Designed miniproteins, single chains. Designs and how they scored, part 78

Each design is a single chain, and the fold is of that chain. pLDDT is the mean over its residues in the fold that is shown.

## One batch from the design tools (miniprotein)

Design m2718
Fold by ESMFold2-Fast:
Structure m2718 (fold): chain A 69 residues (1-69)
Amino acid sequence: MLSDESLERMARASVKHGEAESFEEALELGRRAADPATAVIPPVAREVGRKLREIGDALEAGLAAGKPP
């Protein structure tokens, strides 16, 4: 689980960057993301999540390299 300290840091960063209207809202979003239920994700599901992020990064890099201005 993410610690309360990590949630607080994330909440403050979200408010600072305008991603959330209030610290309380940012904390709720952080708690949902850090839900204990997500800690019970099977290893295969974590692997799939990681691969999806890698595909996203590769797609962004491909768009930048494959489409000149």
Scores: mean pLDDT 59

Design m2719
Fold by ESMFold2-Fast:
Structure m2719 (fold): chain A 68 residues (1-68)
Amino acid sequence: MSPEQQELLERAQELEEKLFAGEATAEDLRELVRILEELAAMEKDPERKAALLTWAGMIRAVAEAKEA
């Protein structure tokens, strides 16, 4: 894993912790979605890529619900 991917993964984990604590803002969730999509773009394994994109889609839905 590249240092860039590792930094993105660490930031994603921080944002996920805020989400599960009920403290994530819509902006935090949009940031998490962008990070997950960027990680997916770098991912060569199709199974891991699909998992990242699925997770990003779920977080996007939560962000949209907070903005509604």
Scores: mean pLDDT 80

Design m2720
Fold by ESMFold2-Fast:
Structure m2720 (fold): chain A 66 residues (1-66)
Amino acid sequence: SLEERRRRVLEQIEEGTRRLESLQERLRQLEAAGSPDVPAVREELLELGRELARLQGEYLDLEAEL
């Protein structure tokens, strides 16, 4: 059902948001330490942000169909 699909997408958004928060914390720690890994973590954050935007779009499309 659309309701079940919407719930699954929302769960994916919630999980992605938790991961985003964890990566942001890691980025702060790496920046403070002057780590060479900073650019790689920034790229991971950008990619996760794009995936979350896609999921949010899917969620809104499903909401519009309900």
Scores: mean pLDDT 84

Design m2721
Fold by ESMFold2-Fast:
Structure m2721 (fold): chain A 109 residues (1-109)
Amino acid sequence: TDTSHIKKKKVYLVEEDRIVEADVFEYNGKTYAVVELDEDHYLVGEVIGEKDGILYAGNLKRVEKRPLVSFDGLLKVTDDPNAIPVSKEYGEKLKKEQEEFDALKKKAA
């Protein structure tokens, strides 16, 4: 098992007054928590503190789910201020999956 920088943790969503299990990761010196909101959206929060082993997330944003198959979607994850920021390792994994899909698409044409 290689070191994963994305961890499942219990997170208290301050603005929604609820605890969820979220994917937690660090990007650009900030810690983010991401949870699935519905079929088409994620809820993204910034971790603002910790108490009793529970992370506290605020500044909640509703973000559209991006298809992993889209190279533009992957780029927007890193550069779009409304996109979900990802760890370098997770971003590299998504890029590899996209390159493998594009290679299959070229062989099918």
Scores: mean pLDDT 63

Design m2722
Fold by ESMFold2-Fast:
Structure m2722 (fold): chain A 84 residues (1-84)
Amino acid sequence: MEEQRQRLLELNERAIEDLKANADTLGERIAKRMEELGNKYWAELKKKLGEEKVKEMLRKLGRKIAEMLISTLEMVIERIKKLL
């Protein structure tokens, strides 16, 4: 009972630590996926603002999303720990 709960919490804590350690990589993956999913929209923005500017915007957005996601998951895990 308690051992399974501890194992799950330890797994979640390790996942959050790994995400924090790789926040930049996660941000890059998010940015790439966003570019792929909105390919036509980003292509038009690149024509208006230039490719470098749009790449920088995507990188910053991906990083911010990664930071917010990691922070949110950390908060959820801490709240679950306090409820249990």
Scores: mean pLDDT 76

Design m2723
Fold by ESMFold2-Fast:
Structure m2723 (fold): chain A 77 residues (1-77)
Amino acid sequence: LSELMERFRAEHGEEAREMEKRGASEEEVKKYLEELAKQGNPFAEILLKVLEYLEKNPDAPDEEKRKVIEEIIEEVS
């Protein structure tokens, strides 16, 4: 997840970094990612699905989280 976040910030993340620097809330960041995903940005779509899964399943084992993240990446690709 952190690597995907950093890749997104590096390649598509000038706006995301600006929001982070000004202290935007997680809800504001998610809304921004939803708008990017609607525009066809695959990284934003993947990241939104991953964040939603992690929020719903905070206690899931790391191995299970990794497998689900890989499945989400494959589905969007």
Scores: mean pLDDT 69

Design m2724
Fold by ESMFold2-Fast:
Structure m2724 (fold): chain A 97 residues (1-97)
Amino acid sequence: MLETEEGRRRFDEEVEVALGLIYHAIGDLDYQRGNYEAAAEAYTKAAEIFERVPEHLDLAAESYDKAADAYEKAGNTEKAQVLREKSDRLRAEAERR
């Protein structure tokens, strides 16, 4: 598998998903600690990583929703709204795929 171009692409996608999950977990920890700005940034990075994998647009949408919630708690309602709109678009796109 890893010796082929197909195997390398699958491995790269798995690595991206793992990195996205790590940033998502970092966001959860920061959110629980009340570090809402740091949580929002971590969730946003997770969402951007998941966006690169078409099969995981649902995870991207969820991560943008969590980033939006964190920005609202940090007092950045404008940025939260932008991320919620992005989440809604990605969720709709995932349903069509």
Scores: mean pLDDT 81

Design m2725
Fold by ESMFold2-Fast:
Structure m2725 (fold): chain A 61 residues (1-61)
Amino acid sequence: KDELLAELERAIRERDLAALTRLVPEVQTLSLSPEERARLAALAEEVGDRNLAAFFRHGPA
């Protein structure tokens, strides 16, 4: 879990769309806490990916 979260944070910062496509579903299966989701959403906002930020804040539709 922690290793996947670290890889996901790196992919967000590097704007690696291929890694994000792979990692986001994997991380969803791991039941993120509200605090973990808020942190990932903040990182996505910092890099300008508002759709990804909304996804982490509200969860998948």
Scores: mean pLDDT 73

Design m2726
Fold by ESMFold2-Fast:
Structure m2726 (fold): chain A 81 residues (1-81)
Amino acid sequence: ALAEQVDQEHVEALEKDLELILSKEDFEKWKSLPLEKQLEVARELVEFQAELMANPPASVEEAERLLREKAIELIEKYSAK
């Protein structure tokens, strides 16, 4: 599973993607998470991205919207603990 290979380098790569697709406010929420929470978000997003690759949406814009919505959902989930 791809989630087993997620480390800090994967978090740094994900952060670059999130900076492009998230609002400044949502990106600040991501940066406020401790590394262990960022790793959990990254693991779940890697699995979600694999699902999108297996069943691609109709457009790149739709894929970006779904990834953004999932990222926000996960950031909020891990921020609540």
Scores: mean pLDDT 76

Design m2727
Fold by ESMFold2-Fast:
Formats: sequence, structure tokens, C-alpha cells
Structure m2727 (fold): chain A 100 residues (1-100)
Amino acid sequence: SMEEQKEKLEELIKKMVELALKTQKGEISEEEFNKQLEEITEKMIEIAKESEDPEEMLKYLSELYKKALEEMEKKKISLDLIEKIKKSFDKVAEVLEEKR
């Protein structure tokens, strides 16, 4: 269902923000960050490809990105990590745009 897809997407984005925080604290390497970010991005792309309503999902993705960006800025995550996360969101948005 659309609701289940939205819940999975929100969970993946929460993991993405947590990953950035762990990297910022030196708890994981930049190499591990890049690897796990790629895995999360691939899972988000799978959800995007299976989306029944790409327009609604694109709007939801935009809202989740705004929320994630605000959280990352409040926690003073580096611009480099934020940029990598933005590129991940851009890839997912591109898949949804192609389905319109």
C-alpha cells in the first residue's frame, strides 16, 4: 500500500540521518558511510519504482527531505555529508519523475 511505502521511506531516511550523525562523531568511517548510504539509496529507489502514485510519493519525499535537512542543520552535520545525502534524494526523485 501507499501508506506502507511511505512508512518504509521514512524509516530509511531516519537511518540516513543517524548514519550522518555516527560519521560526524567518528563512530563509523567515511568509507562505511558511503557504503551504507548507497545501500539505503538503492532501497529507496526500489520503493520509488514500485510506487502506485509517483506524484504523491514525490511530494512526501520532498517533505521528508526538508525535515531531515532541518534535523541535520540543528545537529550541525557537515555540509559535505549533507551534500551526499541530498544527491541520494535527487536520485530517488529522478526515478519518481520518470514514472510521471
Scores: mean pLDDT 87

Design m2728
Fold by ESMFold2-Fast:
Structure m2728 (fold): chain A 87 residues (1-87)
Amino acid sequence: KVEELKKELDDLINYAKNHRLTKEQAEELSRKQREIINEIVKLDPEYGKKLLEKAKERLKWAKDNVFTDIAKENEKSIKELEEMLKK
């Protein structure tokens, strides 16, 4: 069950890496990813904490390399994951 959700999330991430998306496609993909992440956090909070740690590492990398857009997106992801884990 949770393993299926994790694989689905990985598939969406790989799809985004391999395809140039329109703004509308990127928004729909983000919405689907958010729904899957919410379910994963509810079923496996430990994995949710791991996702938070990964996002923090990504943020540090982006800041060290002065990629402001990537840093901003990771800050949002961290905030959302923290809010989901508090429940």
Scores: mean pLDDT 72

Design m2729
Fold by ESMFold2-Fast:
Structure m2729 (fold): chain A 67 residues (1-67)
Amino acid sequence: MEEPTGLQVAEAARRAYQAAKEALDKGMTPEEAIQAGVDAALSVPGITEEQARSIARAVVNALLDKR
């Protein structure tokens, strides 16, 4: 298997989004929000550290575009 299933990626994105949003809402830095998103995404089986970082950066950037 070369990549996680679409369901695992979608779940990782959901968890990363929630964690990053909460971190930013609490006044944490974008870097801390990315780390929170990485930790949340890595809780999903099959997600690699590189994929978790990519997902977390994407969700944090999307959240910052709304500020």
Scores: mean pLDDT 79

Design m2730
Fold by ESMFold2-Fast:
Parts: sequence; C-alpha cells; structure tokens
Structure m2730 (fold): chain A 70 residues (1-70)
Amino acid sequence: MSPEEAVAAALALGGDDPVRAANATAALLIASGADKEKVLEAGREAIEKAKNGEEAARLTVELAKELGAL
C-alpha cells in the first residue's frame, strides 16, 4: 500500500475529524521511516491550522517535508 493510498484510507475512516486524520497520517509517515519527533510536530501544527480531515492530512505531509522529516 502506498503512503497516498493509506492516507486516503485514513481519511475515509476519519471523515472530517482533523485530529484523527493527522494522527493516522503521522503514524504512516513514521512507519515509513520518517523522523518521529518532526512528524509529531507537523501533526500538532496541522491539527491547529486545519479545518477538516483532508486539510489536516495534507498539512501533516507538507509540514513534515518542510521540517526535513521525509
């Protein structure tokens, strides 16, 4: 399963819940070898800024890239 497929599955399960979507995305990135501390920081910031689950998942990935976690 690709990271994108797994994120899509997490969003389908979490719907509009940004906390659930961000946490699922963070767990998948960490499982793929990303820096745990940086990914968790990205997820926290995504939860604060996101208005829905899709935005939270997207922001978690983008912020993790910006922090050099990927």
Scores: mean pLDDT 76

Design m2731
Fold by ESMFold2-Fast:
Structure m2731 (fold): chain A 67 residues (1-67)
Amino acid sequence: MTPEEIAEKILEMLEEGKTVEEIAEELGISKEVVNAVIRALSQPSVQMKTREEQIKVAAEAIEFALA
């Protein structure tokens, strides 16, 4: 999966109320990566962005966490 696809799935699971642990287990990624996405999305400037822009920011957070 691309970082954008992972970001979309994380956003959907967060909207469903899934925990960081559930998201990490379901996607086969570390809790550290999930927490990086949550931190990026929790910024007020990011919350005011479109869904498309939020996915891009989340994808960048995933790339950074995996580096």
Scores: mean pLDDT 80

Design m2732
Fold by ESMFold2-Fast:
Structure m2732 (fold): chain A 64 residues (1-64)
Amino acid sequence: MEIIEKTKVPKELAERILKELLAGTDPSILARKYGLPYSTVRRIANDVVEALKELLGEVKAPWA
């Protein structure tokens, strides 16, 4: 099996990227701004979109 190491993103930096993505900043701009692979920023963006869909009632457990 081939293992590809990607740049690890600190949790605090990931949170800042998430905030800027939610504000409408393009993932390509964020990748360049923070010196991260575009694929890493895109993954974070996709995770945010899925989490927002769940929070907006697509998948919400009323009693967890």
Scores: mean pLDDT 63

Design m2733
Fold by ESMFold2-Fast:
Formats: structure tokens, sequence, C-alpha cells
Structure m2733 (fold): chain A 80 residues (1-80)
């Protein structure tokens, strides 16, 4: 949906800003990976919680955010 696409675009921009901030603060690749893995786990837990409550659309949004963050983190670490 257009709302889903807009939410994902906003999340991507925020995720890229966070990754840039971590780079500017001089975090190691290992520290960046650990922090992003923790956030991904949180998003996946939120997706499971939403699905358990019958909110399939909310679950899908969190799952897609987790997948996107995993992709962006991998791309960022491959540049370091």
Amino acid sequence: SAAMEAALAAFERRARDVLEQLRREGLSPEQVREGMDALIAWLEARAEDRRARGDEEGAELYERQAELLRKLTKEELERL
C-alpha cells in the first residue's frame, strides 16, 4: 500500500541517518553490527507481538523494517 511504502521510506531514511551517526562517533564495525542486531531483534519481537494480537499489517511492517535494516547494515559494513 502507499501507506506501507511511505512508512518504509521514512524508516530507511532514519536507518541511514543512524548508521551515519554511528560512523561519525567512531564505532567499530563490531559495535555497529551488535547495535543493529539488537534493533533487528526488537523489530522481529514487535512483529511477533502484533501477529499474536491479530494485527497482520502491523506485523508485516515490522518484518519489512527488520529486513531493510539487515540489508542496510550489511551494505554499510561491506564499505568499511
Scores: mean pLDDT 87

Design m2734
Fold by ESMFold2-Fast:
Structure m2734 (fold): chain A 91 residues (1-91)
Amino acid sequence: MDAEIRRLLAELHEAIRAGAPLSEIARLIAEIAALLGVRPPSVAELSALLRTMRELAAEAGETDEVRAREGAAVAALEGLSAEEVRALVAA
């Protein structure tokens, strides 16, 4: 399970690093949440998952540019309502 979660977190990190659209980022977050057995994630849960991804990126020696993109993605997601998060996941 942990290895599968780390694989999905690595895919999420790579998507953010590559500048993927928020819909792709939200889809990957939804897949991680489903694997963890949780209902559709709240903004707080999404933020927690993205913080874990940033910690993994820091351990991998990622650049300030990647961290800036991660921060922007977190800020965008934290600004969304529960309804808006569901709409992004459904897109």
Scores: mean pLDDT 59

Design m2735
Fold by ESMFold2-Fast:
Parts: structure tokens; C-alpha cells; sequence
Structure m2735 (fold): chain A 85 residues (1-85)
């Protein structure tokens, strides 16, 4: 179910923002980046299980998207940390 998968990914990303915001500033980037990398790996594994080997072009696109997502979540974590003053 694509909707259930999307909801799980949204909740996982929200959790990363909250964990990043609660973490010390020096650890925030590492937490967010490692979390996004893990989510990307899980998504790619699920695709391979359902559709067979994922083409390199799709893996490259996923990697680029993960970099963008990590950057966006890091900014959200910084904003949330400021709000929790």
C-alpha cells in the first residue's frame, strides 16, 4: 500500500527532525544525514524486492534526492531547535 509507505516515511522524517532538534548542534547534522541514508537504503531494498534489480540511473536519482531531503530536514531541525527555546 503506497499510502501506508508514504505515511511511514513522513513519520520517520518528522522523527529525524525532532531528534535533530533535540540533539547537540555538533551532532545534529550527523543524525539527520545518517537517518536519511538509512531511509534511502530501506526504500531501495523494498523496490529491489518487489521489482528486481534497480537500475543505476534510479539509484543515482535516489541518492541525489536523499541529499536534498537531508539538507531540507537539517534546516527544519535547526528551526525547530530555535522554537523550543
Amino acid sequence: DLEALGERQERAMEDLVERGAAAPEEERESIVREGVDRLMDESLRQLEEQYGPVPESVREQARQQAEGVARQLLELAKEKAREKE
Scores: mean pLDDT 77

Design m2736
Fold by ESMFold2-Fast:
Structure m2736 (fold): chain A 64 residues (1-64)
Amino acid sequence: SPIEEARKALENGDLDKAIELALKAYRDGVQANTPLAKEALELLRKAIEEKSKTKPDQPDPPGV
């Protein structure tokens, strides 16, 4: 299932794949009106947040 593959990709640190798979699962869940859409959205949010942490630019330093 796309949502399970997205979760696996997220665990493996493959954030781009996790985002793509989570987005596909979200669209499928919305079309089928299933709770899958909510789970896919949560995975998508997590993957995007992890990707933002690996950004080369750090606008906010850890200290001040």
Scores: mean pLDDT 72

Design m2737
Fold by ESMFold2-Fast:
Structure m2737 (fold): chain A 107 residues (1-107)
Amino acid sequence: SMEEKFEELVKKIKEYVDELRRILREAGASPETLELFDEFEKLVKEIVEQIRKGDLEGARKNAEKAFEIAQKLLEKVEQEFSPETVERIRKLLNEIDELLGELFELA
């Protein structure tokens, strides 16, 4: 069903967000980088909730903010980590963005 597809996408988003948190913590991210991640995670959760409730306008505004926070997060991790770790983080952020886009298309 459409609801089952929605929940499967939400589960995958959560798994990628959880993996991103693990990579950041294991790599020893600064408190400032972890704060940016916490803001990003909160926005992703709010976007999912807004899409679920049919608030697509609110979800799009939060998606724009999440994109800005993700760019700031990438700038910080580029200063703190190896290129290999940065590319892992970039890939996870891109996967989350793609899955959020699919979630919007289901709405």
Scores: mean pLDDT 90

Design m2738
Fold by ESMFold2-Fast:
Structure m2738 (fold): chain A 61 residues (1-61)
Amino acid sequence: TSYTNLITSNLIRAKVFGDEDALKNAQDIYNDIAKKYGKDYAQKIYKQAQDLADQIIQQNK
């Protein structure tokens, strides 16, 4: 399963429904990636997930 997709799903839940647990889950996934693969890689994946979440939210307005 893609880390990008997991973070994207959690960010959509956080932004659309105000789900604080979902936001925390996205941050926890980011921290796990950063610890295992390094901060630069984690930031790249998180940015991709943010961009995907924003696109999905825009298309479903």
Scores: mean pLDDT 83

Design m2739
Fold by ESMFold2-Fast:
Structure m2739 (fold): chain A 82 residues (1-82)
Amino acid sequence: SMEKEFEEVIEKMAKELKERGLKLAEEYAKEKGLDLDKERVEAQIEGLAEQFKEYMKANLKATVEENREFGKKLIENVLAGK
């Protein structure tokens, strides 16, 4: 289902956000010689990624149900215009 596919995309986005954020934080901390900031940034990025994933999944279900009408209109518009 589209909902399931979007959930997988959201999960991938959350993981990529965490990995990229952690890597940038590690490089920044290494460049500046700051270990404390690295640990704090890691914890914050992990928390953000987890919350993003859960929040988006919960909202996606509501949006998919409400947006079915929008999806129909979008397809009809594409078929009429292109």
Scores: mean pLDDT 68

Design m2740
Fold by ESMFold2-Fast:
Structure m2740 (fold): chain A 90 residues (1-90)
Amino acid sequence: MINSISDLYNLLHQASVLIGQKKYEEAISLLEEGLKTVPKAGQPLLYGMLAIIYQEMGKPELAQKYFDQVVAQLGADHPFTREVAALLAK
């Protein structure tokens, strides 16, 4: 269970490394397990990464599903939501 901001950053860093290596299935598994253990406040960061991964995999419907979770938790006007939206538009 992730009980600190440092643990959350370590999870996000590991997922980023896997994405950079194009190990998308491993990154998805890591982020999905993270969603079960991170506090609700940390979930938008994981949803944003999942949206980007699915977009890169050519699965825009799944990318949109996870982006909708970011919007639901942070709102459309949040800087992070806008950043994810910009990445998904490419």
Scores: mean pLDDT 80

Design m2741
Fold by ESMFold2-Fast:
Structure m2741 (fold): chain A 64 residues (1-64)
Amino acid sequence: MTITTVVEASAETAEAARLKALAQAGDKIAELEAQGYAVTAVEVSVREENGLYVATVTITAVPK
């Protein structure tokens, strides 16, 4: 059974948005591992929206 979780963050620059989203994703990965899941994929995308940059991190995990 595969679990997919999404983390999103926005900032004034693409780099700041990515860094913020990755920090939040790190916390989520630690939570999933504590629950007995193994993270199999992490995908990052950045888009420009309403004058800001939005970074989306998609985390895919499976039970151990």
Scores: mean pLDDT 84

Design m2742
Fold by ESMFold2-Fast:
Structure m2742 (fold): chain A 70 residues (1-70)
Amino acid sequence: DTPQQVYDYMNSIINNIVNYLRSIGVPDSDISNFRRRLIGHVNNMVNQGQSQIQAFTSLMRRSSQIVDDM
């Protein structure tokens, strides 16, 4: 996968997560912090040349950690 394809794929996943969190009443400040941290992680994964599958797996693991820190 190209870096752009990985980025676009991961950004779509993040947008779906953000929309879900907003739908269940998570505050916008927490959503903004969560999104910022996930985007930072995605940029690191893309820079490391990770595939879409590797990036997705890493994001799911990291999302759990970020939610625990909210």
Scores: mean pLDDT 74

Design m2743
Fold by ESMFold2-Fast:
Structure m2743 (fold): chain A 92 residues (1-92)
Amino acid sequence: MLPEVVVDEREVTTPKTNKKVLTLEIAAGPSKEDFEKALEIMKEAQERAKKEGVILLISLFFTEGYEEESLKLQRELNKDAPKIHEELKKLR
């Protein structure tokens, strides 16, 4: 079955430092496959942002039927964003 996932991706530039910010909104259908595809897209966006030195901001992550898991993921990303970047640098 083809997963139903809607992605809106926008690139903006900070006005004083000219840094690129990638904003990502992900909404997925009610199946487990849709949720897994949404997670895959998010991971790919994180790796791309890291490789390109772009600031990634996930403004929406929503999966119908997986609202608790989606909310938990958003909380974890917001909670440890600076620590995650620091730890990922140590692994390289």
Scores: mean pLDDT 64

Design m2744
Fold by ESMFold2-Fast:
Structure m2744 (fold): chain A 115 residues (1-115)
Amino acid sequence: SEAMDKKAEELREKGLEAAENGDLDRAIELYEEAIKNASSPKLRAELLALLGAVYAEKGDLDRAIEALREAYRTARDVDPLVAAAALRGLAEVLEKKGDRERAEEARREADELAA
């Protein structure tokens, strides 16, 4: 609903502020609540990508990968630019984890979406 997406956007803004202030745990809580309130697939994908970025910054690489993969799946058929951004984020996290082969696969898919 429009009211739910508005609530999700308000929670997103609070999450971004928490992340900027270095309160990564608070940012995660706010993004998770925002995702619960997001009805738009594009908004959900953007929120999942933000959640993945915060997990990566915190060093929770496995949770970052899960969030970024979900962002990609959610965005794939609705917004190719959001999907490509999620795949590029995924590739960076996979490289940090030492999974170079999967990182290269994610970059190839992102380049195909951006073409």
Scores: mean pLDDT 90

Design m2745
Fold by ESMFold2-Fast:
Structure m2745 (fold): chain A 85 residues (1-85)
Amino acid sequence: MDEITKERAKELKPYIEEAAKFLKEFGKVDSYTVKGALKVLIELVREYKEAIEPLREPLEELTKSEDKEIAELAKKALEEMKKKE
């Protein structure tokens, strides 16, 4: 497994968690940053599911976003995490 990919996943975790907290507390989120992070996570999860697993809970919160694109990207990331191959 690639240590660089694991470190990148850990670095992204605080941003995803912060966005989920903002959604829960204020009903809004920085869509540009969240969308970018979600797109990167979808690519990373295809190669290294274990590194992304700790982000599952924040991603589930983001699927409840009123921003349809954010909700769809979060759902796609969770679907990729559930794939067996």
Scores: mean pLDDT 66

Design m2746
Fold by ESMFold2-Fast:
Structure m2746 (fold): chain A 83 residues (1-83)
Amino acid sequence: MEESIRGAEEAAKLLTDPEAKKLVEDGIRDLREAEELFKQGDAVKGTGLAIRGIGDILSALLIARRKGESEEALRALEEALKG
């Protein structure tokens, strides 16, 4: 999860498309909240937020690919989705 958040933060710095950037920022917030919920033992809420956060990052990747964002931004998004 920390690696996913770091990859997403790097992608947010590299992305130029405002929609893709907003989705990554929304995904980072959900993943950070999910991590805190997992630490508190709330696996159900944590899992729900993690799924939402990953979904936002995936949507950002699809938009970034469609709009021809940099290879560096695409790699950062792919790394965020891996772990």
Scores: mean pLDDT 84

Design m2747
Fold by ESMFold2-Fast:
Structure m2747 (fold): chain A 55 residues (1-55)
Amino acid sequence: MMDEAVQQNRRNYELTREAARRYIAENGPVIEPEMQASVQAAQDALDRTTRRAEE
């Protein structure tokens, strides 16, 4: 059983990735490095939170 915070972080990570893909597809690949940094930061936060919930 996972914490709500972990589940929210996972949803945020997936939503961020999806939003980034859609944004690039519609507006063009202009903010690729910035987007990549944001996605990676979200992934890192998820990993940290997941490890914290692991007792």
Scores: mean pLDDT 67

Design m2748
Fold by ESMFold2-Fast:
Structure m2748 (fold): chain A 63 residues (1-63)
Amino acid sequence: GKIQELARELLALLRAGEDPSAAAEELVRELRKQGKDRQAEGFEKALAEGRTAALAAAHDLSS
């Protein structure tokens, strides 16, 4: 689905060391649009914790 596609794109950017900001914002918007507010909140917290947490959260959402 779209969340998994966006999470895979974000995961690729994070692994490449590129700026993930736009992809992360798009993923959060799609999560909230689909009513997955708790998953969006958890992902935003992971982003705030750092790249390792963001990578793990993006990987989980890509599955």
Scores: mean pLDDT 84

Design m2749
Fold by ESMFold2-Fast:
Structure m2749 (fold): chain A 68 residues (1-68)
Amino acid sequence: SLTEEQLEEIARETGLPLETVRKIEKLFLEHREELEEDPAAFVERVAKETGISREKAAKALALILKKL
């Protein structure tokens, strides 16, 4: 899992609230198989669950994956 400092860095890089970044990490950890099978559908789920754009969801997920 990501450290608090890594989550704060992602929040700064994406412009998202820290709580939103935490929720995205939680969704990734709970639904990792969905991301592996259909990345586009998973990004759409994240966007819907967090209320952000698909573009921001994809960017946040890419940064989370890079830091794991």
Scores: mean pLDDT 84

Design m2750
Fold by ESMFold2-Fast:
Structure m2750 (fold): chain A 56 residues (1-56)
Amino acid sequence: GAVAEAPLLKTSDDPEELVRAMLDAGLSDEQIRDTLHGHWGLSDAEVDALLARVRA
């Protein structure tokens, strides 16, 4: 059964959806890369893979 206790609040960390939202807002690929690198510690290769996947 689902345990719904505590404000766990990970806010469904789905970077693909966030990348889509940033692209829709008109952010550049460079700004998106900087954000993902700084916030999640993703490498440039990981960010590029996410961008490619979102665009596919």
Scores: mean pLDDT 70

Design m2751
Fold by ESMFold2-Fast:
Formats: C-alpha cells, structure tokens, sequence
Structure m2751 (fold): chain A 79 residues (1-79)
C-alpha cells in the first residue's frame, strides 16, 4: 500500500509539473488558478499526507525528495 501511495504521489507530481509547463511564462496567480494545476496539487497533497501517516521514514524521505524536484521544476516554469 505505501509503495503504491509513493508511486501515485510521483505520478501526481509529474502531472503537476506537466500542467505548470503547459502554462510556461504565466504568473504565479494564473498558475494557482488553473484547474489542472489545482487538481494535481490537491491530489499530491492528499497522497503526501496519507503517506506521512502510513509510510516508513524512507518512503517519506523519497516523497519529500520528489516533491522538492517538482517544486523546482514548477519554479523554473514560472521564471
């Protein structure tokens, strides 16, 4: 279950990055208002919270690393 949650979180983060890349050059406000970006971000947050409650320390670390990479990619799309 926790391995499946980590995999699903990675997929949600990939969708978030893809949605942000599709809006490359948009403002942060425009990015936050986009339905696809919001849906992917909400799914990633939900999965991350569930993993934090049920996952191992190693799985939580991997999730944080994946989230950090996604955050960097989204920031790059806005720049």
Amino acid sequence: MAEELLERLREALERLVAAAEALRGASAEELEADPAVRAAAEEAERLGLELAETGSEEQIREALEAAGRAQAAVAAALA
Scores: mean pLDDT 79

Design m2752
Fold by ESMFold2-Fast:
Structure m2752 (fold): chain A 98 residues (1-98)
Amino acid sequence: LEEEARRRAEEAFDAMEPVLRQTAKDLGLTDEQIDALLARAREHAVESAIRLAKRYVELGFDPERAVEIASALAVTAAALIFTAEMDILSGKLPDIRA
């Protein structure tokens, strides 16, 4: 379960990474900023996929189905967070702190 969720999240993120990198470059971010954001987003996607997969199995989902849904949701959420962080760094969005 955990190893499968990790692998699926990493594979899905790898497929998405070139598009995210190109978008960040188009917004004028440096390679250093892009690499840091991508590393953070990947870690978040993997951790979230594992947590969600475990939760879905607890709810009665088949483990294969749980991994599929959890990985897709986690990678999508990580991509959205990455996009928001790019907008903040490029000056399109204000950096809001609590």
Scores: mean pLDDT 79

Design m2753
Fold by ESMFold2-Fast:
Structure m2753 (fold): chain A 94 residues (1-94)
Amino acid sequence: SSEIEELERRLLTTLMAEARRLEDLARQLNASPELVAEARARFDALMVEAGRRVREALAQNLSLEEYREFVEELTEEVRRRMAELIAELKAQMA
């Protein structure tokens, strides 16, 4: 459905924005290649987990309202986990 596709697009837009913020931060802080590789690996793992959860939710034949709530909760969790990752990286550089 077009509504489900719109929710998926919004989630992907958020994930892409978070990836860009991580890349920009790494450049701004002149992070070591090892630290950049660790950050990227952790982000990639988060992306894989998010994709798996989206596929599982779609397979459950959720209502549009239930799927919207799921996407909103997942988006908030991704933002929280990214903020934690960024804080950990900054601490490792201090």
Scores: mean pLDDT 81

